# Ledger of designs, part 95: designed miniproteins, single chains, continued (2)

Each design is a single chain, and the fold is of that chain. pLDDT is the mean over its residues in the fold that is shown.

## One batch from the design tools (miniprotein)

Design m7284
Fold by ESMFold2-Fast:
Structure m7284 (fold): chain A 68 residues (1-68)
Amino acid sequence: SAELAAALARIEAAENEDELRDGAVALYQALSPEEAAKFSEEAAEVGKKAETLEEARAGVLEVARKVA
């Protein structure tokens, strides 16, 4: 969908944590309720394991790309 494509573009273009958060929220809203719940759980796991914000961003991108 156009909303999914726009959300992915926001995540890919994110240069800081605020932009990454905005993109993740947009993706969450573009997904079905069940997919959004799965995305949220996977993103939380990435956040727990990441040592840096850069690693968290890379992990979120991998999850987002797989869902789209």
Scores: mean pLDDT 77

Design m7285
Fold by ESMFold2-Fast:
Structure m7285 (fold): chain A 87 residues (1-87)
Amino acid sequence: SEILQKAKEFAEKVREIAKKHLSKEEYDYLNELIDQVLKALEKMTPEEAKELIKEFADRVLEYFEKHASPETVEEVRKIAEELLKSL
């Protein structure tokens, strides 16, 4: 469950940034995506979980690139890179 804990920590950081920098509607969308991914991870092997987490990080970053300032995108990119390096 180390991989699941890393995913949860990433998700919590993303939620904090989203709540501060995105609209309520954009935050609610992202929060639903997070909940769906975390639920899926509970039933996966470590290798399947790593692949889903990579896809999740990419989707989160793409969403922020469409809706947030360049400075906020850079903040999200840094936490995504830290997550991916730890896998």
Scores: mean pLDDT 87

Design m7286
Fold by ESMFold2-Fast:
Structure m7286 (fold): chain A 68 residues (1-68)
Amino acid sequence: NMSTQANNLLNQMTQANNNGDWVTSRNLTDQLETLIKQMSKTDPNSAQKYQTQLNNIQNQGRQIQLSS
């Protein structure tokens, strides 16, 4: 199901960002953005929730990069 996939992608992105693996983080971000776009057509509430979580993880990753 799409929610399980989204949660797995978010967890993997968080791990990649913490490890400084920006290539993997970018790839996972692209996959999650595609999934969110698909969810927005059938479940806009879940899509909005995951978009917010994605934005938060992207902001955290940016802060990690800037602190280096």
Scores: mean pLDDT 81

Design m7287
Fold by ESMFold2-Fast:
Structure m7287 (fold): chain A 88 residues (1-88)
Amino acid sequence: MEEIEELATELLALAEALLAHGTAEGIRAVQDAFPVINAAREALGDRFKEVAERAHELAPEYAKLSPEELVARLRETAARLEAALREL
């Protein structure tokens, strides 16, 4: 569960940072991650609020990265989170 919280936190922070850049590819990458984000929300339940708050605090740090790096990292983190959710 703690691994899921950490991966979900990073994924949400990356998504917020990427949406702030406003690129078409970035918006699409975030949309493609929605199923994994929704699965994490369901798995975390009440803990999702703390995850979202932590992600919001981290988003400015990730916003320093290029949109290309954010897309790559978002896709990698989404895949890792999906794998972790399957282990539950």
Scores: mean pLDDT 86

Design m7288
Fold by ESMFold2-Fast:
Structure m7288 (fold): chain A 72 residues (1-72)
Amino acid sequence: SPLQQQIQSVQTRIATLETVRNGTKFMVDRLRKEKPDDPVAQAQVATDERHMADLDVKIANLRAQLARLQAA
């Protein structure tokens, strides 16, 4: 059905963004562990943490959309 196709599309988009978010978190955790006193690494971590925050907002909005579609 068209509704089922929309649900699958939103689920795929959420999965894609979660993969990017999790990959970014892995890199951040690694930089914090391996280069705790490196100012360049600290600046990269700050940038990546902002990117993760933006991704979390987008994922939350898509999850809200998914819940609405599943309630239909």
Scores: mean pLDDT 91

Design m7289
Fold by ESMFold2-Fast:
Structure m7289 (fold): chain A 68 residues (1-68)
Amino acid sequence: SKEEAEKLGRELAEAIKAGDEERAREIAKQIATFSNEDRRAAAEVMVELGVDGELVDRLVTEAHIELS
């Protein structure tokens, strides 16, 4: 859901800012399982919180490859 995606987006932004790479990867994997619409919502929240959009795209893409 959009609400769940936004929540995970906030948690991923926090993990990135804390330098917690393991937690960031785990959250990115969950986001990668979402619909394109929900993944967009998570990415928008992260960018609003100051995370680089290219980093967000890279993390989600890498997680998607791991799940495939």
Scores: mean pLDDT 77

Design m7290
Fold by ESMFold2-Fast:
Structure m7290 (fold): chain A 109 residues (1-109)
Amino acid sequence: MESVLVTLTAEVPGKSAEEVGRAIAEALRNDPRVESVEEEVSPDGKSVDLSVTFKDGSRASVSVTEVSPGRLQVTVLAPTLEHAEHVADLVEQAIESLGGTVTSREVRV
């Protein structure tokens, strides 16, 4: 299965990677295509890894890393371009719901 990578950079003032990762996980859990989301938070709270299982049995991952206070890098790895873009859209919506802004989005196939 060919993997697609989407990298987003975001400014989310006053929010930690853990808080942003939680919002992304909740957005993913509310999506009708998603079966489950597993969260893993780093010991320092500056990185969150999300393991996403879709109802079709495919899997994606989302990594949220704090680059500096209020500045995050989010990496989406998914089995298809459609899955990757759908997850990235949910990530952007979650960030915007927290008062943040996505400053860049790059897709690699």
Scores: mean pLDDT 85

Design m7291
Fold by ESMFold2-Fast:
Structure m7291 (fold): chain A 67 residues (1-67)
Amino acid sequence: SLKELLEALYKTLKSMPGVGDKTAEQAVKEYERAVEKIRETQPDQFEVLSQRALLEISVKAQEEAAA
């Protein structure tokens, strides 16, 4: 499940104009680390916090591509 989600995120980010391999790889790594931390520290809020992290990291990747 998580592996498939990380692969889907990478492909989605990589398909966006201006997002290169490095930006997409970095965003996926940041999301993976965020998910692991949430699972460790706040498992009861996993779904909400992991979705928020996904959105924030995706926005940051797009902003970096636009800069």
Scores: mean pLDDT 79

Design m7292
Fold by ESMFold2-Fast:
Structure m7292 (fold): chain A 88 residues (1-88)
Amino acid sequence: SSEAEFEKKYNELLQRLDELVQRLADLASQPQPDVAELQALLAEFQRVRAELVALLNSRPNPDTALIDRLNGLLQQAQALVEQVKASL
């Protein structure tokens, strides 16, 4: 069904976003984080975010819980980006 296809795609993109957050956390733990790696991770993060937003907008009434989960991951990513920048 279209609902099952939506759920599968949403979960795949959420997993990719969560993996990117983990990679940012790993970078933030480094004493001298690589600026080029940070830029690459940010570019990939923006791509995955855009796909998730487009997927949610494909529905007339998106579930607020799905939006809240996305916002939570975005807040985690932003905090980690600031932590990496503070180490530069």
Scores: mean pLDDT 79

Design m7293
Fold by ESMFold2-Fast:
Structure m7293 (fold): chain A 81 residues (1-81)
Amino acid sequence: AGLEGLREAARAGEAGDWRAAADAAARAAQASTDLGTQVGAGVAVLSVGVGRAVGLDDKEVGALGARGARNGIRGSRGEKV
């Protein structure tokens, strides 16, 4: 659930569906015991929140969420960013 949930969040965000991206990221955090996955999910949700707060459109908000989720996947796997 952890890494797969972050991949779902990235896919939804890339499609411009920031609501689905935020939900998938939250679900990944809930299902994972891995700190890196939980932090990555938090960054994805925060990126969506910040994008909305500064008035970005749904596509741009989704793109920020997707970027956060992808960075979380890399961090959880110990890969270089």
Scores: mean pLDDT 72

Design m7294
Fold by ESMFold2-Fast:
Structure m7294 (fold): chain A 63 residues (1-63)
Amino acid sequence: MLTLTAEVEGLKVTVTAEGDKVTVEITGDGSEEQRANAEKMGEVLVEQLKLKVKELKELLEKL
């Protein structure tokens, strides 16, 4: 299980990967613009998390 958290304009974005499931949660109070920015950050975090999982698997296979 991997969890990645970031804060964007007072909103907390949490991305959790567990097995085949990736969940994105946005918590806090914000405008529609702030939430849209947080959602974009969530998308970036999902891609980064997938890349890190792939890197870890490749590293383990190399060892």
Scores: mean pLDDT 76

Design m7295
Fold by ESMFold2-Fast:
Structure m7295 (fold): chain A 110 residues (1-110)
Amino acid sequence: SLEELVKRLKETLERLIALLRRAIAAGRVSDDERAEIARLLAEIREISGKIISLIEDEELKKKVSELVHEIIDLVIRIVGADPETARKLLEELEEKVKELEKLLEEALKK
């Protein structure tokens, strides 16, 4: 169901943010953490693709798709950044995730 996919996406994003916080606090991203981030990003792409395919409202579909791409880009930028820049990008990522959650709640009401 759309509700179950939204729940899975939220849980995956929470795991990703927790991992990024740990890596930033450590001042580096380990090879094991890079592999886990890559796996979580693949899961986000899969789940979000399924959600987008279930949204009937074309404008909402476009907004969700664009925001998911922005979130993925921010994660890639965080992994490649110095700790100070990574902290600022993580704050931006958390704001984009909250924006995505609001759009997904709108999709569930339609």
Scores: mean pLDDT 87

Design m7296
Fold by ESMFold2-Fast:
Structure m7296 (fold): chain A 83 residues (1-83)
Amino acid sequence: SSEAAQRERDATYAEIMAILDAQIERAKKLNDEETVQKLESIKATLDALHAAGASAEELRQTYYALMDQMVAEMYAKFKKELG
């Protein structure tokens, strides 16, 4: 039902936001300003998608893609520092 789809969408959004908020708080405690900015950008993107009516699946896929991109950027930085 559309009500079940809306509940799944809102629950998925709430779960992702909670994870991102916890990650942001951890990064702040470590004084990792670059990671804080990247996570806040991911949070803003997902907030905008949720506001635009994105499905639970679209929210999940976007979250995974943005997190993968952040990890890839960190790995590229480590490769440069090791070379």
Scores: mean pLDDT 88

Design m7297
Fold by ESMFold2-Fast:
Structure m7297 (fold): chain A 99 residues (1-99)
Amino acid sequence: DELLKELEEAARTLREAGREELAEDAELALEEIKKNPDNNLAKGGAYALIAVAYAVAGDVEKAREYMEKALEYLRKAGFSDEELDKLRALLEAVIERAA
């Protein structure tokens, strides 16, 4: 519920910032989560897109909060600690560059 609302706002923010491809990815993630609400992989990806949208909007603190949620759901989806550490580094770099 909250995730779907945040993801809709993320798609809008990304499109308004000229990030059309990421906005489309957010819209696809929204469709997938509506069809499969327990899909932890799709939720992880959705939270990562929300994090990027907040970074683009200049809200680095919320971007990091949603990055942590993304990593939480990717862990539930079966990602290892080593894979999650690598993904954290990539998301942190994206957030710093976008803000």
Scores: mean pLDDT 86

Design m7298
Fold by ESMFold2-Fast:
Structure m7298 (fold): chain A 79 residues (1-79)
Amino acid sequence: MVEEIREAGEKFAEALPKSENPELAVEIAKQELIELGAPEDLAEEFARRAKEAIKSISDPEELKKKLIEITEETARKFE
């Protein structure tokens, strides 16, 4: 379960900077976390942090790095 969340987050981090609708991609990732068994509050925090990163980071590589960080922190809170 934790590893599945980490894997999903890595895919999300790679795809998001190339997405035509990043906010929709975040909402889809949030739904995937809930389906994997994440508490709704944790999935909401993930979505909030991801949306903040999208709005504040313009460099695609830095955005990817931050999204991976957010995903790792989310996975750790699931332990």
Scores: mean pLDDT 75

Design m7299
Fold by ESMFold2-Fast:
Structure m7299 (fold): chain A 99 residues (1-99)
Amino acid sequence: SEREIIFFQFHAIGTSGSMYAASINPKVHMPDLIAEMNRLIELLEKLGLHDVAEQIRQIQQKMVQAYETLSDDQFSKLTQQLLDELNGLIKKAVDELKS
């Protein structure tokens, strides 16, 4: 089912280590994290969760901009904050699918 696929994708992001790896070494693991966010956005759009998909796109854009413009210390701090926001949006999407 579509719910089972999205739970799998959320678990893949949460458990694959990409978010953890990006929090420890953001510059090295950013491409993997961006790729996982792109897959989530596509899946959310197909499920009609357009608002959550757009919010994840905004986080992705902030991460890309920060990667290009901020110092290593500033980027690490912002990346941790954005990963916390991403986790909140993933939980929101899961809750909307359970409803």
Scores: mean pLDDT 71

Design m7300
Fold by ESMFold2-Fast:
Structure m7300 (fold): chain A 100 residues (1-100)
Amino acid sequence: SAAEAEELREKFEERLPELEATLDPEMLEIIRESAEIVIEGVEKGDAEAGEKKALELFLKKLAEIFGVSVEEVREALETGEETEARRKLLELGEEVRARR
């Protein structure tokens, strides 16, 4: 579990420059917080509980930032493709900025 947690942290760090290039700092902070919860779950040997907790926090925080429902954020993440999911999240962000 400790070794798995370290590998997960390394994989997140590999993705971090791309996320920093595409996401607002507020979005990036939420992703970092969610990743830390997942890593902690893996380290404690309860990866499923950690993943569930991180997903719930991630969806809630994104919904708050975008001013949309948790369900709309969940749909954006269900694309399975990173580029498509990011596009939908960016579109949600633009919608919120237009409403503000």
Scores: mean pLDDT 67

Design m7301
Fold by ESMFold2-Fast:
Order: C-alpha cells, then structure tokens, then sequence
Structure m7301 (fold): chain A 76 residues (1-76)
C-alpha cells in the first residue's frame, strides 16, 4: 500500500529528526560541562546549566513532535 509506505517514511523522518536533536543536545551538554569545569564552576552551577540545556532540548523535541503530528493528521 502506498499509504503504508508514506506512513513508514514519515515515521523514519520523525525518528531521524528526534535522534538528531538528542545527539546535538548531548554533544552540546558535554562541551558545556567541560567548559564550566575548566572555568572552575561548582557542581551546582554545572548541574543547573545541564538542566536548562536539557529543558531547551526537550522543548525542541516537543515542537518537532507537534509539527509531525499535525502533518500526519492533515496529509496522511
């Protein structure tokens, strides 16, 4: 079925987009942790920065999910 193929491709694109955001977030967090440690920041300051970055990353994932959900309902 053509519709089944489109749904699979759509799910693969969604999964790839989410995976890309997660990978970039993890890389950015690791870099930020290393930078803050080199600056002599406290563990509390580092943890807070990581929490804020994870929150932003999760918000980005939520926006991607919303866009894909809306497109899926409208076009598939």
Amino acid sequence: SELEKLKKEFEEQYNAAVEDIKKRMDEAIQKKVDELKSQGKTQEEIDKAVEEMRKKGNEAIEQVKKRFDEAYKKYL
Scores: mean pLDDT 85

Design m7302
Fold by ESMFold2-Fast:
Structure m7302 (fold): chain A 93 residues (1-93)
Amino acid sequence: AEEEERRRELEEEAREFEKVLEEKGLREKLKERLREKVEDEKDPEVRIEKAKEIIEEILLEAGVPKEKAQRFADLFARALREGRAERERLLAE
């Protein structure tokens, strides 16, 4: 029950983040900056931290409040870490 509510809250926040990216036309700008700043980084944790910083900067430039920009950047970083763990688990099977 509590785990399902927490997951629902995270899904709602992720949808809000996607909506903000779409409404403000930030998807391509985000992709370009991530490619430029992160592509050459070999350390997965450093890549995630750089991606988090870039997302926060882009959201702030677009007029998103700092607290909300930080929250969205944290959610994105979490999703990247979870995706990596899932991939490693699948490769171990």
Scores: mean pLDDT 72

Design m7303
Fold by ESMFold2-Fast:
Structure m7303 (fold): chain A 66 residues (1-66)
Amino acid sequence: SLLSGEDAAKFAELATRVGARLAAAGVPQAQMIAELLAEAERYAREHNDEEILAYLRELRATRAAV
């Protein structure tokens, strides 16, 4: 796993909240995923979480989430 238990829990909580809010607003899935990843990256950068940043960078490079 690329995320530790605590980091995975934080990411899952953030993803769930952002995803739910965007879905409630009727945002298309592709845009919803892009916004969610952007929000997660901002969080990781502000908290200097290198593991999450590396994971997000890999995910964006493959565009697997879009």
Scores: mean pLDDT 65

Design m7304
Fold by ESMFold2-Fast:
Structure m7304 (fold): chain A 98 residues (1-98)
Amino acid sequence: SLVDEFKSLLEKMYESLLEYYESIKDEPEEKRLRKLKIEVEVMISMILMWLWIAEKVLKASKEEIEKLKEVIISFLERLKEEFPEVSELLDEFIELIK
């Protein structure tokens, strides 16, 4: 299903973000936080573009779009637990998607 494909995409994004975070772990805290925020913002932009494609290009039903939003919100909540340093930024995107 479209929802399952989206879940798979989000899981790959999560793994990529963890790998990226590990690659910058030895950088100064301020620089590391700035880089993490940029990477998260890029990831969110891709997620929003995917949601736009589902709605406008694939003509997904209102029910499917609501399920995709629920999956995205759950993903962002999980990211807040893993990366509390960007929780405020993630809360802004959760509120935008609701």
Scores: mean pLDDT 86

Design m7305
Fold by ESMFold2-Fast:
Structure m7305 (fold): chain A 100 residues (1-100)
Amino acid sequence: MLSPEEVQMKLALEEMERILEIFEEEFPEHPLVKELRRLYEEARKAFEERNMKEFREIMRRISEVYDELSKELSEETKKKVKEVEQEALLRAVAAMDELE
């Protein structure tokens, strides 16, 4: 069984991948979207290597890039992102219930 921290990291990566796919569909040439893809791949690698410190540093950078990009999002794109965030919250609650 994965540790609680590893489960949270995995869920965060799954949420980010889904959000990133939405951004790549809407803004395929946007520099911030390309940077998010790069950061996502680095975060996935850090998770596979169990490097929690590097993973946290990459996730902070992802948050900063996401905040900048969020200011440019259409209402339709914001709705799609919100749906992914809501699904991720439900998965996190379910995972926490299993870990007791």
Scores: mean pLDDT 77

Design m7306
Fold by ESMFold2-Fast:
Structure m7306 (fold): chain A 57 residues (1-57)
Amino acid sequence: SMDEAVERALERERRTLLDLEGNERRFLEAARRAGMDPETVEFVLKSLRKMHELALK
């Protein structure tokens, strides 16, 4: 059976998927470190927003 630590990790992942602001922030930090071009950044942000909308349905 799952222990408390695994259940907490799964709950944290579910909350993270619903955290649009946090997901956008994490992506922007990673994109900056990777030197991602602005067009790619814009495309990924639009995709994150679309996935968030689907998750809320």
Scores: mean pLDDT 75

Design m7307
Fold by ESMFold2-Fast:
Structure m7307 (fold): chain A 69 residues (1-69)
Amino acid sequence: MKKKSIEEVKKLYEENPTSGRLRDLYEKASDPNASTKEVENLRKESKKLSDEINKMTRDALEKYDRDVS
């Protein structure tokens, strides 16, 4: 079901809300004109991006610690 795939893309974006790339993928997946196949491709791409961003974000946070607060 297309809605389920869209919801998974949304959840991946919610895991990394600062990612403009995941935001764009979610926007495309939530387009009512997007086909089920297209949404599933977006879901796969979102999963791959989320995994890479999560790893890079951890590394970047450790190196970009600037005395917050």
Scores: mean pLDDT 73

Design m7308
Fold by ESMFold2-Fast:
Structure m7308 (fold): chain A 101 residues (1-101)
Amino acid sequence: PLELSDEEWELLENRLSEGINKKIEEIKPEVEKKLEEIEKADLDEKKKKELKNKFIIEVHEKLLEFLKEQLEKRLPPELRERLLKAAEEAFEAGKAKLAEE
């Protein structure tokens, strides 16, 4: 039976966080460029906010899909759910912090 210790879980969660951070850094220039293009567009402020929000949601969905693919390739199904939950909690914490700025 595949039972992981709390220490082994923490190690996997840390490795997952590193992978997510690397992927975010990789896509950051493209995300910033797209947000700048929306900001520079000759549109009203409300429309710009709607387009930025839509784009951020699309980026989030792509990151979550990437994460699911990586977990599916590397981990048995039993371990996948716990790591997905940890990743979703990290994303929600990040969103909450962005909403306060």
Scores: mean pLDDT 70

Design m7309
Fold by ESMFold2-Fast:
Formats: C-alpha cells, structure tokens, sequence
Structure m7309 (fold): chain A 90 residues (1-90)
C-alpha cells in the first residue's frame, strides 16, 4: 500500500536528518521537509517526483558541504602536523 511505503520512506529520511543534524543543518532540514511531503503523497508518481526533487536539491548541498569539510580537515591536518613536529623536535 502506498501509505505504508511513504511512511517507511519518511521514517528513513527522518533518521538521516537526525544523523546529519550536527554535520549539516541544511541537509537535515531538507530531509525533514522531504519526509513531510512524502507523508502527504497519495500516488507513486508523487513519490517518484519527490525522490527526484530531493536528489537534485541534496546534490549541491552535499557537494558544498564536502568542500567545507575538506577545507576544515586540511586545516586541522596541517595544525596537527605542526604540533607533532614541534613535540618530536623537543
């Protein structure tokens, strides 16, 4: 039944939203929004369109966040290397 599929999908999206909350509130919000819309979907066609919309909207946010995370990781790695070198030199 479509309602059961929509509810299962919505629960999965809410779980992802919770998992991503600390990393990207924007992604978490997008997943919650998608979950609410899925619960209101009445046809498989609506669910398919929501899935496509979610994917399109999530891709730029994931890419943007990947860049930010990579920059943060690189900066932290450099700081850590400097600290380690200083300790080894002491």
Amino acid sequence: EIRELAELAARTLLAFAEAFEAVSPELARLFREAAERLRRARTLEEMEELERELFRRAEPLIEKHREALSAHAAAHAEEFKARTAALEAA
Scores: mean pLDDT 71

Design m7310
Fold by ESMFold2-Fast:
Structure m7310 (fold): chain A 74 residues (1-74)
Amino acid sequence: SEKKEEEIKKILLELKEKMEKSEEDFGTQVVDFLEELIEKGIEIDESAFDVALERARDVGDEETVKRLEELRKK
């Protein structure tokens, strides 16, 4: 549905902005953002996790990859 697409776009845009601004703090910023959405009861689309995971792998942040995989299981 259009509403779900718009929500996904907003999440992806915020992830992209956090990834771009936070080279040193990328893992904390991205994981905290996704964790906050989950705590608020917002259903995170798998594509948002895929984007965050791909970026974490690209920068070699294995700890963030592990934290994102654990969040995805919830």
Scores: mean pLDDT 71

Design m7311
Fold by ESMFold2-Fast:
Structure m7311 (fold): chain A 97 residues (1-97)
Amino acid sequence: MSDAQIEKDIRDSLATMALSVERLVSDGALARIAEAAGVSPAQVRESLRIWAEQLAKVALGEISYEQGRRLVEEEVTRLVGPERAARLLRVLEALYA
């Protein structure tokens, strides 16, 4: 019976994530995220594509969520460097709080 609550929590989290990303893009927030993280808007857009690609692989069962998260962190770090990657990911995480 607890399994139904876990499934609901996962689904609600995914919906919140999708809504947050869509709202940021529609509001022209790419420039605000770029300024907060010290990166270009193009780098924010590319980081979001990397995130979406890895989440799709997790959803298809190709990799675990933990593996997908690590791959996103590695690719974003390669794109913008470790300090800016940490700031960028924190800005995105703040939208779920």
Scores: mean pLDDT 68

Design m7312
Fold by ESMFold2-Fast:
Structure m7312 (fold): chain A 82 residues (1-82)
Amino acid sequence: MEELVREGERLLEELRRLAEEAVRNEASEGEALQAREDELLARLKEILEKLKAAGKEDEVERLLKRLGEIQAEAGALYAELS
């Protein structure tokens, strides 16, 4: 169970790094970054579902809050570039 929480945290860190890379890379690399983001989000969703099924709702809420923070930061940056 602890391993699922740690894996979720690692996936969130990869998502954050991916968001940072999106600022630096050309549009031609954007498709590859989007595909990687979709893969990481799918894996995170699977982990969250397993944690919820195990009654680890506090951990699910914590990981979802962090995901929301990462997405909000990326969205704010995108809005500034628009």
Scores: mean pLDDT 74

Design m7313
Fold by ESMFold2-Fast:
Structure m7313 (fold): chain A 74 residues (1-74)
Amino acid sequence: MYTKTFDGPVGGDKTTVVGVVVEFPEKVEKAEVTATATDGKVSIVTGVIEGNKAYALAFTNGAGAKLTVTVKGY
């Protein structure tokens, strides 16, 4: 299992989106994506894998929200 954590940008008055690409040392069979926001409002968290890479998106609708995204590969 491999884990990466990213701090997203501070959001404005609009939806904040954080996209990340994670490369693992070996091929992964699945990825889990979790996200938290300082305003507590995370709308969508998704992840897709291709070989040893995970592609993840997270959204918050909070003005001034900082988004933290964590990606785990298995």
Scores: mean pLDDT 67

Design m7314
Fold by ESMFold2-Fast:
Structure m7314 (fold): chain A 102 residues (1-102)
Amino acid sequence: YIEKAEEILKKEKEDGVAGAKKKGLEHLVATIEANYERFTETIKKGLETLSKEDQEKVVKALEKSLKDPVAGTSVMFRALAVSVETGKDPEEALLEELKKYA
C-alpha cells in the first residue's frame, strides 16, 4: 500500500509540474516538487505506523480525493480542524481523516 500511495502522489506531482510548464509558470515547478516530496514523506511515514487494513483505507481515500479536488480540499480542512481542536499532530490528523473518507 505504501508503494501505491507513492505512485499516486508521484503521478499527481508530474501532472502538476506539466500543468505549470504549460501555463508558463515554470518558476513554480521547484515549489510544486518540494511540496509533493514533503507531502509524500508525511504520508509514507504515517502509513508505516498503520495496520495493513488502515493503509488500504488511506490509499483509497487518496485516490478519491485526487479524483475530486473539492472532496480532497474538504478532507484536508477537516484534518486541520481536528489538529487545531484536539492538539493532534497535523500528519496524524490527516491520516485519521483519510481513513474515514475511505
Scores: mean pLDDT 67

Design m7315
Fold by ESMFold2-Fast:
Structure m7315 (fold): chain A 80 residues (1-80)
Amino acid sequence: SDRAALLAQADALRAEGARLAKEAQEYINKRMQVRKNADELSPEEAARLIKEYEEKADELMAQATAKYRQAIALERQAAA
């Protein structure tokens, strides 16, 4: 049914969102490791890596949020 197809698409989008959120968490963890080992890096190198990992985490989380919003929209269509 069209309803089942919409729910299957929503489930796939939620799974993709969860995968992207997990990747974002990996970059958050990398940023934390740079902060913990900052004394082994120049201040400039540490700042650059922290910024790079923060930007990647933010981008991936934005993508995850977009997938979740798409899934919610499809779930609402299926409920109509």
Scores: mean pLDDT 90

Design m7316
Fold by ESMFold2-Fast:
Structure m7316 (fold): chain A 94 residues (1-94)
Amino acid sequence: MFTATFTMSRTQGEGLLKAVRQLAERIGLGVSALKVEGDTVTVTLEQGIVKGRAEAVAEVLSKETGKVIQVTVTVDTLSGKITVEFRELSREAV
């Protein structure tokens, strides 16, 4: 079984946390832990391979927040853990 950790570098308050949980449930990913520390939200998921599901989550978050979200999947070769990072990209200046 795979454990995936999603790390988000910016939070938008309680609404974002609710959106993340709802999206994980809609995509069929179980949420085992959610941690908030300042501007970082870490969501731990159990089961499944992450890349395709993480991209789907990023697309919905991009639409909900109106921001461009980049997804990076990293595998820790020492622990075998998979880390998924969601990163906000700046919009073109208007």
Scores: mean pLDDT 51

Design m7317
Fold by ESMFold2-Fast:
Structure m7317 (fold): chain A 66 residues (1-66)
Amino acid sequence: MESAVHFAVAGILLAAASYAIEKGEDKELIEKLIEDAEEQFEKADLSPEVRKRFEERIKELREKAK
């Protein structure tokens, strides 16, 4: 099931972005990780409820990266 792989990769990328923010890494790197995660979760064909939760998480991470 390709959706499960894309979901897992998106989760890993969001975790990497969160760690990068915590470590004070470059904003460009953080933004790239978030963009890659968005691309993966779009391919995951998630339910509307799960998609909304991911969108909220991405928004939270982008706000922290400012």
Scores: mean pLDDT 78

